Designed miniproteins, single chains, continued (4). Designs and how they scored, part 71

Each design is a single chain, and the fold is of that chain. pLDDT is the mean over its residues in the fold that is shown.

## One batch from the design tools (miniprotein)

Design m14615
Fold by ESMFold2-Fast:
Structure m14615 (fold): chain A 64 residues (1-64)
Amino acid sequence: MTFHILNMDTGEHVVAHTEEEAVEAIMKLSGASREQAQAIVDATKKRSGIFEVNGVRLAVSRTL
């Protein structure tokens, strides 16, 4: 399972191979809390999406 996290405002792209790595990447890129980052990861398991946290736009997708 691989997560792709793109900061749409800076172009910074992080590839995470675990759920925990994806949570930490979202927190680092956006300043989100762990709880907010976990909610984004959980939402992404159902459908890739664009999320706005603290004025930062993240495109988050998952590949199996």
Scores: mean pLDDT 84

Design m14616
Fold by ESMFold2-Fast:
Structure m14616 (fold): chain A 90 residues (1-90)
Amino acid sequence: SAAEKLKKEIEMKKEIIKGVVESLKDMIESIEKLAKKNLEKKKEEAKKNKDEEELKKIEKEEKEFEEEIKKLKELLKKSEKEAEEEIKKL
């Protein structure tokens, strides 16, 4: 039946859209976790070496990274909302 084929195609399109959004979310979370872990290691090494200039540089990089991650998370929320609206149209 043409109607059964259409239902399967719609379901597959919904799964693809959901999968893309979930993959983007997982990637952002993985990047954040790895970068925070790396920055904390660098920060601890700078503290151990009493390198105040390096510590200030790392703290600046940490703030810049946090702002970029915040922007990515805001873009992700917009993408999630757009994906939900596209799914509703199907």
Scores: mean pLDDT 84

Design m14617
Fold by ESMFold2-Fast:
Structure m14617 (fold): chain A 69 residues (1-69)
Amino acid sequence: SGDTARRLLEALSKLPKEVVEEIRKALDEAFKQGLSPDEIAELVRKLAEKYSPEVAELLAEWVRDAFGS
């Protein structure tokens, strides 16, 4: 939903730019590899959780909401 995306963007704004870029690249690469939305959500959640548990959970929720089937 748009609300999840807004909350995610706000939480991401509090992380260093390098961390945000690493998450973005991992997300882009996972989509290129043809992973399912659930697999992408778990991959980026695990990557982000060491920096921010809030971002990790919001990112996983956003991926499932936006791309899930």
Scores: mean pLDDT 81

Design m14618
Fold by ESMFold2-Fast:
Structure m14618 (fold): chain A 69 residues (1-69)
Amino acid sequence: MREEIIRDVKEGAEEIVRLAEEGKLSEEELEEARRTLEAALEAAKKLGDEEAAKAVEEALKRLEELEKK
């Protein structure tokens, strides 16, 4: 079960970033995406999954860059 959650977190983070890069997310959706990724990052760190945490951190950084536009 935990392995499935980790896989879903990585895939979800990548999908969120792609949607944001294409400008398909509103400002409300971008805020929801950030909150979702922040929660996922904290969960990954608590589980000790460094790969999932790294993937989520990369996604968060990309979202922050898009918000500057």
Scores: mean pLDDT 73

Design m14619
Fold by ESMFold2-Fast:
Structure m14619 (fold): chain A 72 residues (1-72)
Amino acid sequence: SRLDQERAKEEVLALAREKGLSDEELELLRSALDEQAKRGKTRAFAAALVPLLDMGVPVDEAIRLAEKMIEP
């Protein structure tokens, strides 16, 4: 549902803010989350992305890797 997509986006952005990501990094992440939400893949994207961010992978690289992991 749209509410599930929005909640997943907010959970990831809250985690990123707690990790000290810059405003520019948060903007990149928000854009990526918005694209995945349009495709109904926010939860799958978050499941791939969050461990990468937790390991300290740079945001732009983490986004690219997570996108490839959820590719059909």
Scores: mean pLDDT 83

Design m14620
Fold by ESMFold2-Fast:
Structure m14620 (fold): chain A 63 residues (1-63)
Amino acid sequence: MEGDIAEVIADVPARSEEDLLLFKGERVEILEIVDEEHVRVRVLSSGSEGIVPKSALRIIGRK
């Protein structure tokens, strides 16, 4: 999963200082697996980084 590119499939509101505000259709790079439900990502369009739920992401590119 690290290094994979994912597409956001559901809007994600920022709830804490570590969370990212994401909108459906955005693309992110997976930087780190935090736990079973969460990953740290970088938004490709903005360069912003933060933690998001895995359930909001669909993997579209590997490596």
Scores: mean pLDDT 74

Design m14621
Fold by ESMFold2-Fast:
Structure m14621 (fold): chain A 56 residues (1-56)
Amino acid sequence: SPRLEALRRTAQHDLELAEENAKKLSKKYDPKEIQEQLERFRRLVEEHLARAEAAA
């Protein structure tokens, strides 16, 4: 599905941006807290993609 392909591409890009931002924030804030927030975001993205795939 073109929509599912676009969603996967957007999710990949958003995760890459989140990882870059996490590296920058980890220089100023607690790296462990930043990593926990990044893991939560990654999990939400994975759940969203899984639901989209199941609906297709």
Scores: mean pLDDT 83

Design m14622
Fold by ESMFold2-Fast:
Structure m14622 (fold): chain A 56 residues (1-56)
Amino acid sequence: MREFDFTGDADPESRAAELVAMAREDPSIAPRILEVLATEGDPAVRARAVAELRAL
């Protein structure tokens, strides 16, 4: 891995996936995390958060 591998960490969808994983671990905090993600400007992130909220 080189410096180019580090730039992948800037992917907003990957960051959203990490937060969704946290929400799936604890349903008591899931609505708080997912509600914040649902207000993100990125439509892909927002759609993911809404789908997870519907699953709760």
Scores: mean pLDDT 68

Design m14623
Fold by ESMFold2-Fast:
Structure m14623 (fold): chain A 65 residues (1-65)
Amino acid sequence: MTVEEKALELFLEIQEAIENKDFKAVEKKLEELRKLAEEEKDPEVKERIEEFIEKLEKRFEELKK
């Protein structure tokens, strides 16, 4: 499994957790996704993972309001 494939899997899992209002799962999986972005050496892949994180963080913050 590539870093990009793992990031996509985490993105889908986080979206499901958001829909289920499982805040603990969202926080844990977002942390894993951030770690993948930090460890990624390819700037193109890193940027895509960071875009996923930004999208998910915005949705998660909206649910906390």
Scores: mean pLDDT 79

Design m14624
Fold by ESMFold2-Fast:
Structure m14624 (fold): chain A 69 residues (1-69)
Amino acid sequence: MSPLEDPSEEHIKRAREAAEKAVEAAREGDVSKAAAYLAAAYLIAIAANSEEGIEIAREAGREVDRIVA
């Protein structure tokens, strides 16, 4: 089995953390902070060429939009 600390796994975890922080910031009403974390999640996923990471970022983006709307 692949090690839990392989580069791909690390990038997905970082993207997920950024996505979670984006949603958290949106719930706190900090739209700028939410946008920054959401951008970070997308950039991490794209740089890693990770479809799973991109999906995580997209889901967070929908949640942020729903909260801010």
Scores: mean pLDDT 78

Design m14625
Fold by ESMFold2-Fast:
Structure m14625 (fold): chain A 84 residues (1-84)
Amino acid sequence: MNEEALKKAEEYEKLADQYESRGDYETAIEFYGKAASYYVEAKEWDKAAEVLDRIADLYRKMGKEDEAQAARNASEAVRKLKEK
């Protein structure tokens, strides 16, 4: 159900924000990834793309440019789903 998926996405995004604030980027990326998956299930394309962009920024902070680029590509792909 889209409403339940949205609630789970928001819960995982909140957890990811807490880990990012502590400097635990690896755990933050894990929870942002879960949030993005649930936002996609909820068809919240802009929110899913936003958390994928945050994953890309965290990979860049960690010096993982290939993973950062993959996350940016995923964000762009999700934004295209909004267009029908």
Scores: mean pLDDT 85

Design m14626
Fold by ESMFold2-Fast:
Structure m14626 (fold): chain A 70 residues (1-70)
Amino acid sequence: TPFGTYVPDEAVERVHELLVRAQEAAKTDLEEARRLAEEAARVFEEAGVPARAEVSVRDGVPVATLLLGE
């Protein structure tokens, strides 16, 4: 369990942008959405935060999320 984790604002904004892009892409191509979500996870990993991306469908809407841990 990460305790005292610091995530730079730039990384947070970049990840948010990528996740928004992933959800937009999911309207036409779920594979592109997954790729963008993976890119977001990579941004966090480069910032020193362990992260993995997950794309799921909830209530008929594709949702891209990040799992933080380790």
Scores: mean pLDDT 71

Design m14627
Fold by ESMFold2-Fast:
Structure m14627 (fold): chain A 106 residues (1-106)
Amino acid sequence: SELERLLDEAVDLLSKIFNLTPEQRERLRARVREALEQGRDYRDNPKQVEIAKKNRPKVLEIAKKGLENNDLRALETALQLAAFISAVIGDPEVLRELIELLKEKE
């Protein structure tokens, strides 16, 4: 699906930036896909959709700070949050924005 393709692209970019091993990359992919699945469970919850929309800008702020500080964990958190939010609202825009930010550092 489109979300899965964007997710794999983001994982690939992050793996290049931090020189992740194949094992680290697969572990990250698994965690991010788990966040996506969790987000899908909340898609029909209007309050969770509202919260996801409100928290969308925080993804890029976490990611920007993570890139500035070479903080892999912050970027993993940003990617997991982006996957979750995209699944909850049914809109991949935050994942696309994160990918563009990561491309600037590749």
Scores: mean pLDDT 86

Design m14628
Fold by ESMFold2-Fast:
Structure m14628 (fold): chain A 55 residues (1-55)
Amino acid sequence: KAKKLLEAAVNSAKNGDSGDEMAKKLKDAGASQSVADKVKTASLQEQAKLVKEEA
């Protein structure tokens, strides 16, 4: 779970994906709904940090 989540986060952050795109990938990787919602509203940098915390 953690490995998949980290990969999804790194890939999205590296490409500068939108919050929607990143949240969708995180949910597919098994992230909680809370984390996905926060990623949708957070800035690009904060999105990457939130995913690392969940992983």
Scores: mean pLDDT 66

Design m14629
Fold by ESMFold2-Fast:
Structure m14629 (fold): chain A 56 residues (1-56)
Amino acid sequence: SPLQERLAALNERLAALTAKEQELLAQGKDIRPVIFEEASLTLERMLLFLQLKEQE
């Protein structure tokens, strides 16, 4: 399913952003851009879960 493929891609991107957040924190750098992107992708993932549920 295209929606399941998109969910997998979103989960991979979120995992990468979590790793980047930890890297930036360890370096004492600003994490706000990463947090904003994580929030945006989390909302997109929520909508995708709703779409997947509708297809059941």
Scores: mean pLDDT 83

Design m14630
Fold by ESMFold2-Fast:
Structure m14630 (fold): chain A 119 residues (1-119)
Amino acid sequence: DFFKKHTKAKFTSADGVEVEVEYDDANKTVTITVTFANGLSFKVKITYDTDDNAIVDLRLTPTSATIEIGVSKGSAKVEVYDENDNLLAKGEAKPGERITVTVSLDADGKLTASVKIEK
């Protein structure tokens, strides 16, 4: 059954921003790795309590990424890490809530992350 094999997807934007989405069924996690054209990367880890409870929307610029996670059933936890595994931001959504993760790259190549929870 090929639907059980959708564990990884990768794409590159016109601006050279790479995105990899990886699903771990055993741990109920989705990991989104974003690499900017300068090679600097961050990772968003999403943990669900059910398979049907999150919708992801991704918006990219050469220096920023916005990820929206909507939860229709259960809950979702989000953790944002830099490439050195430092936790930058985290949040948790309940059913009917939305998490917005924004990560921006400054002129010095430093990542700034924020998490907003909205109903």
Scores: mean pLDDT 76

Design m14631
Fold by ESMFold2-Fast:
Structure m14631 (fold): chain A 86 residues (1-86)
Amino acid sequence: MTVVLTFRNLSADQKAALKAYAQQLASRGYDVKVQEDGDTLTITIGGVTVEQMIAEVLRAIGLGLEGAQVTISIDGDTVTITVTFP
């Protein structure tokens, strides 16, 4: 299963934390791709469950979900989760 995490409206600190997290995942042997476009960051990860990935990301960045908008889309073996911060 492939999980695509798209984060929108990121501060510089939030983006740096997510990039560091993506590097840690790659170092642990996960198949990780990172794409950056302005205040948006997309992380594509293979070999994980959606539940594990959501929990791990939220813990890693230390950000509350207060005010964030979350959209989930499923297409075959790919799950796309979009998180838009206030």
Scores: mean pLDDT 73

Design m14632
Fold by ESMFold2-Fast:
Parts: structure tokens; C-alpha cells; sequence
Structure m14632 (fold): chain A 67 residues (1-67)
């Protein structure tokens, strides 16, 4: 995976996290769960340790908002 691809994935993870947080603030739990699912699918499709770590942190943060 190229450095540019890693950076693009990290940006996508961050945008998905921000979208999920906004959905949680609006009470749209279905959208929050959809964001979590998208991040889980991204984690399953990547072998890069740094990208996986960022995805895992994002999933954890969104799940905390549902608790």
C-alpha cells in the first residue's frame, strides 16, 4: 500500500468518524451504527497496522457514544 493510499484511508476514517459523531448528536443511531459497520468493513479489508489502529480507535469512540 502506498503512502498516498494510507493517507487517503486515514482521511476517510476521520470523515466517517466525524459523520458518525454528528449523527449521534442528532439522535440518528441508525446512521451511527452504519458508520461503525463501514469502519469494521474497512478494518477487515486492510492489512496495514497503522490504518487498522486508527479504524479501531474510531469504532471505539463511536461505540462509546452509543453507551
Amino acid sequence: MSEEEIQELLEKVEKTLESGKKAAEEGNLVAVQAAIRELEELKASTEDERVREKIEEAIKELKKLLE
Scores: mean pLDDT 81

Design m14633
Fold by ESMFold2-Fast:
Structure m14633 (fold): chain A 60 residues (1-60)
Amino acid sequence: EEKEKRIESLKTFLKSLNVPDELMDKIIEEYKKAIDEGLPEDELLRFRTRLLQKAIEEVK
């Protein structure tokens, strides 16, 4: 399923950035909501990038 693959990809990136599980769960949940809302691919990519940037800042 495409949705699951997108989520797994994001999870893999977050793990490689050493993001805590609790923060990862929050990020994944927000990303899932964006997918469920039917955001266009470009918007979804921008949202994912923002989530990754926030995760990096939270870990620092």
Scores: mean pLDDT 78

Design m14634
Fold by ESMFold2-Fast:
Structure m14634 (fold): chain A 73 residues (1-73)
Amino acid sequence: DEELKKDAKEFVNLAIEGKVDDKVINEYKEKYGDKLPEFKEEAEKVAKELASKVSGGTSGRILTKVNGVLKKL
């Protein structure tokens, strides 16, 4: 689903920027519901892809931030 992939990229970018609060978490939970596992898998793939394009501690920081917010979903 193209929309799910687009939203997963947006969610990962928001997480990296530190802009994912409980309101954002609830909005994505409500939107995806039964598709939430697929959304989480896509977001994790996007985060790993972005982390692979950077070096050093920046890679680890991206993964830590995204995994932290994905656990709330």
Scores: mean pLDDT 82

Design m14635
Fold by ESMFold2-Fast:
Structure m14635 (fold): chain A 105 residues (1-105)
Amino acid sequence: MAAREAAEAAAEGARAASEAALKEESEEARRAAMMAAASLGVAAVAAAAGAAAGEEEEGAKLAAKAAEIGAEAAREAAEIAGTEAAKEAARAAEEAAEKAKEAAE
């Protein structure tokens, strides 16, 4: 997979995590969802910047690390909140981490 696809997946995960954070009533779940959104946002920027600079592999490696952190935070938010939005965000974050890892190949 190309770094561009990893960037798009990470951006989608960041949006899903942001939406979950807005729906959370628990401060703990909201904080975890916000952390997921921030980490996935960093992953999207790293993958996109690497692709633009012609350093797709390096950008993808940085994106993979950030996306993994985002996936862990999104899963924590889903466990705390139990909402459909939080569970969807966790799934999107896991997909973003997988695509970033494939792009770093």
Scores: mean pLDDT 76

Design m14636
Fold by ESMFold2-Fast:
Structure m14636 (fold): chain A 73 residues (1-73)
Amino acid sequence: MEEELKKEAERDIKVAQELADEMSGLDPATAERIRKLIEEAKKLLKEGKYFDAIVVATLAIMQAALDRRALER
């Protein structure tokens, strides 16, 4: 379980980072907020709080998706 949660956290952080990089060209202020969530998720990952890291990384992904959708309208 721990190993699986760690891999999931690492994957979610990577996805969030890719979305933040895409968002950087559209809205730098939103990209900065998403990057702060990614840094928090990375900190939790280093502390062994894998589930909390997944939650924070997922919030970053959702925030990026919602903000990108708003910019397209």
Scores: mean pLDDT 80

Design m14637
Fold by ESMFold2-Fast:
Structure m14637 (fold): chain A 75 residues (1-75)
Amino acid sequence: DAQAYLNQGRALYKQGKLEEAAAKFEEAIKLDPNYAEAWAQLGFVYAGLGKAEEAKEYFKKALELDPSTGAGKLL
């Protein structure tokens, strides 16, 4: 399910496996496009990859879906 992919992505992110983490968060979003936390996590991964514009778009999407995610503090 989407939550399982989110958990896998977070584990990979903590290991520094940013591209693999992104793939898992993308799968979570594919299953639940309204999963604000998955969009926010994808933003953090892309920021870690040095892809600031992509990160910004993902944080914006997370904030649009759920303003309480805290993504707005980073924008």
Scores: mean pLDDT 81

Design m14638
Fold by ESMFold2-Fast:
Structure m14638 (fold): chain A 75 residues (1-75)
Amino acid sequence: GSSEAKELLQKAEELLRQAEKAIREGNYDKAIELAQEALKLAMEAMRLGSGDLLLRAIGVALRAIGLIFDAERLK
C-alpha cells in the first residue's frame, strides 16, 4: 500500500544520497551498487504507489539511472 511505497522511497532516497557521496569520493563501483539498489526499491514503490507516490517513485528511478550512467562514464 501507500505506507510500504513511502518506506521504500525513503530508503531509495537515502541510498541515492550515499551514491552521490560515493561519486564525489571517486568510489564509482560503490556508487553504481548503491544506485542499482535504489532503482530496485523505486521500481517496487512504482508497483505499490499511485498518484503523487507513483510520480515520486518515477523521479527516484530516473535519478538512480542517471547516477549509474554518470558513475560508469567516470570510471
Scores: mean pLDDT 87

Design m14639
Fold by ESMFold2-Fast:
Structure m14639 (fold): chain A 82 residues (1-82)
Amino acid sequence: SAAEEERKKEEFERLARETEELLAKVLELYEQGKVSEEEIKKAHELAGKAEEAARKGKYEEATELVKKLKEYLEEILKKAAE
């Protein structure tokens, strides 16, 4: 239903905002030399795939991609803290 699609869009937008905050922290660590170029490239690839899915109205797929990106960014942050 249209209501279910709207809920999926709202969930995507919420997770995207949370993930943008994590990405900003990872980019700051990259500028400090604590994150590799390969890690940043992978993060950008996942972000791009999520944005493409959202652009096509596939919010469920976009949400899953954002969740993967969030997990990946959290992994980078844990590794950089060591």
Scores: mean pLDDT 85

Design m14640
Fold by ESMFold2-Fast:
Structure m14640 (fold): chain A 75 residues (1-75)
Amino acid sequence: EEREKLLEKRKEELERLKKRAEEARKEGRKASERAREVARAVAELLGPEFVDIAELAAEEELAAGRELGEPGPLL
């Protein structure tokens, strides 16, 4: 089935993108920028409704060094 193959590829790509976001954070140079690019790429790949994207968005906020205020979810 095409869906099964797609789901596997999606999961693998999400895992890779998620790990890249964490590794970019270690760089300390452009951690927030890289995290943003990864989160954006994931959003374009799947959609903003995915839970994995929410995790990437959370990491982006942490990497940006902003104070964690109220959760303003996309939906």
Scores: mean pLDDT 60

Design m14641
Fold by ESMFold2-Fast:
Structure m14641 (fold): chain A 58 residues (1-58)
Amino acid sequence: MEELEKRAREAEEEARRLGALAEANQSSDPEMAVKAKEQYEEAEAEARRLREELRALQ
């Protein structure tokens, strides 16, 4: 359970970082921005899934 909570936190932090990267690169590197956005969406989905699993396992 503790490791699952840690993973959820890490996924949330990674999503925040990737979201900021996508926004920062929108004008200078559109390809990088698109890639970062895809990774952000994936990290967000993973964080939500981990949070749901943690709640179910309790």
Scores: mean pLDDT 79

Design m14642
Fold by ESMFold2-Fast:
Structure m14642 (fold): chain A 61 residues (1-61)
Amino acid sequence: SAAEEAFARGLEAFAAGDFEAAQRHFTLAYILASEAGDEALVARIRAAAREVGRAWREQQA
């Protein structure tokens, strides 16, 4: 699905250290998954977004 593809791109960006791109892709994935009613994917995206936010704050400290 488009939501799963956006989520996968977000994970790839996170693995590459591109926190801004990861957050943009996760935001798109979240919107698409929410519209589709995919609660399991929404939960996975939220968890991944929290980890990206944590890593990004640690990098900025």
Scores: mean pLDDT 85

Design m14643
Fold by ESMFold2-Fast:
Structure m14643 (fold): chain A 90 residues (1-90)
Amino acid sequence: EAKKLFEEGLKAMSEGDYEKAIEYFEKAVAIDPDSPYAPWAYLLAGQAYFKLEKYEKAIEYYEKARALAPDNASIVATAQANIKEAREKL
């Protein structure tokens, strides 16, 4: 289930295993792209890439989160703030 993979991704994030977190979040989106977890999975995958200092990849994933939920003010605002922070690192 998408929710279970999303939760495994959150656990990997808390353990500092950012590569594994990205894998879980990508799998969560792949099995249920229409899930309410899908835009959050992309947003968190972007944050994991940011922790790995892969700022261009982080921006790509934040943009994917915004594109998937353009009417969700929380997702849009969080992605926009994170894109700004990542661009400042480039």
Scores: mean pLDDT 86

Design m14644
Fold by ESMFold2-Fast:
Structure m14644 (fold): chain A 101 residues (1-101)
Amino acid sequence: SEEGKKLLEEARKELDRIVNDPSLTLREQAERIREVALKYLKKAFELGNIDTAREILGLALDALVRLAQRATPEEQAYIFRLAGELVDEFNKLLEEYEKKK
């Protein structure tokens, strides 16, 4: 859908801004990626666009992997825990969506 494409583009731009923001610590970047991902996932599910929600999750996980590549081992452990939490949150939103349908 056109709305789904626009939402995905907006999510991509916000996630790229966070990953490339030199004023943020790596931990702050990871937290903001999670917050932005959840915001856009909720919007995608409200639109009934599961495919867009999956794409947004993919973008957020890719952003977290990019952070992990330049991270210390302790920061990598934090990022991977956050990624797991984001997947769990996505699955919860998907279950809630299927229950309403």
Scores: mean pLDDT 88

Design m14645
Fold by ESMFold2-Fast:
Structure m14645 (fold): chain A 65 residues (1-65)
Amino acid sequence: STRERIKRELERRLGRQLSDEEFDRVALALSRHIRTLKDQGFSQEEISELLGMSVEHVSYLLSLL
């Protein structure tokens, strides 16, 4: 699933495994950051480039808010 792929990418970047609760907190923090970038006028494609994440992952995180 997209959720599992994002979780594994975040675990890789952090160098450790995340519980579901930890992942939910990190995902919400990222979702808020992405929302701020959207409010600043950045497209999903530009945010994807800035964060080094796929457009699909950025779209998923935006859907959490």
Scores: mean pLDDT 85

Design m14646
Fold by ESMFold2-Fast:
Structure m14646 (fold): chain A 64 residues (1-64)
Amino acid sequence: SMEEKKKEIEAKVKELIDISVEMARRRYQRGEITEEEYKKMLAQIETQGKNLLDAKIKELEAEG
């Protein structure tokens, strides 16, 4: 169903976001980036994840 496909897309996007957040956190913990850069990375990851989710859902809905 469309609902099942939407949930699958949501789960995949969530997985990508979680991986990106974890990578940013590890870089911060290792002192490779500043606190300011870390916060900007988290905001960017969240925005990109929301945009990706929206785009994928629209693609699915356009297919009927």
Scores: mean pLDDT 86

Design m14647
Fold by ESMFold2-Fast:
Structure m14647 (fold): chain A 73 residues (1-73)
Amino acid sequence: MANDPAALDAEVDLALAEMYRGIANFYLKQGKLEEAKGAIELMRRLADRTPDPEVAAQIRKIAEEMEKKLKEA
């Protein structure tokens, strides 16, 4: 159970999404809206490819939060 490749891939995708959230926030703070948008798009791609639907939903929520910040910036 602990070594299921799909579960490990989902954990990696969630960690990558958290990294992209940090990158998006960093760019938003600097006013670099195009770079922030790129990080959000990469996050959405992770949600689309991840094998865990629960992780996919979590990543999508993070991306939606970042998109709201981008629109308000």
Scores: mean pLDDT 80

Design m14648
Fold by ESMFold2-Fast:
Structure m14648 (fold): chain A 65 residues (1-65)
Amino acid sequence: MEKELEEIAEELAKKAFEKLKAGKDPLEVLKETREEIRRLAKEKGLDESELEQAFFRAMAKLVKE
């Protein structure tokens, strides 16, 4: 479960980062990402807060790399 959650979070982070690089509004990117997190958590029976935290960990990794 945790590995799948981290993989989903990494994909969401990469998608958000690519949108930001393309010049998309950061507020729109955050709004879309939160909607995707809620949808995926509901569909896959994952904890929303854990998925959100994993997303921010993945984003931090991309920024540091």
Scores: mean pLDDT 79

Design m14649
Fold by ESMFold2-Fast:
Structure m14649 (fold): chain A 110 residues (1-110)
Amino acid sequence: MEEDIKELRSILEKIEELVEKARHYAETGGDKDKVREILDEILELVRKAYEIVKKTGNPRAVELAQRALELAERAKKAVDEGNYDEAISLLEGIVSTLRAILELLEQEAA
């Protein structure tokens, strides 16, 4: 449990950094390929977070992790459609959802 929480925290911190990079590229009229690369990395991190959360056996945490996966897939579609504002909003939703998972798991570990 403690090691899983540490790994999830590390994943969240990396996703937060990637979201800020994606925002920068979107706001500067930047390279669409760079935004897609960042999004693909976020998708891999969210999938890794889901596998960790699934192992905890917490049904609410699993439900939230599934929501994070759905938000990630929607963000990918938004980028493909050129809707960068929607994509960034969805990525911010992933960050919020992962924070909620961490709070829930930390409360159970206490």
Scores: mean pLDDT 83

Design m14650
Fold by ESMFold2-Fast:
Structure m14650 (fold): chain A 82 residues (1-82)
Amino acid sequence: EIELDVQRALLIIQLTLLEKYSKDPKIRELAKKARDAVEAGDFDTAIKYLEEGLKIATDPDEQRLFKNALELAKKMKELAEK
C-alpha cells in the first residue's frame, strides 16, 4: 500500500513537471492526460499517453521524464493487478 502510494506520488510529480515546464503544447497535453489517467487508476490509458509522449519528445530531459514515468506506470499497473 505505502510503496504503491509513494510510486503514484512520484509518477504524478514527474507528469506535473512535464505539464508545467514543457515548452511543447502537445507534450503538456499528453502529460496532463497521462496524469488524469493515473489519478483515475487507469494505468493502461496512462501508459498509452506516456508512450506517445516519449515518441514525440525531442528534448533529452523530457525523454528521460517520460521514460521514468512510463516505468513507474508499468510497475503500478503490475502492483494494482495483484
Scores: mean pLDDT 81

Design m14651
Fold by ESMFold2-Fast:
Structure m14651 (fold): chain A 75 residues (1-75)
Amino acid sequence: MEPLPIEWVEVDGSKHLEIVKELEENKLKVEIKKKGLSEKEKKELEEEFKKKREEFLKGVEVKEVGNDKYLVRVE
């Protein structure tokens, strides 16, 4: 396992990490729901989640290390 840089912390249950995980889980649920939606509805849902994620991550840098693990850096 590679050592982490000192400014990066692997955080379990952090508020920022929890919301990022919730957004990713919601994205997966949206992809499943997309199978029954029109192309217009699919695009609108995808843009909405992208915007919400961008607004939330403002001031926080997040890096995915695997399928469900994240590294978080805060100023």
Scores: mean pLDDT 52

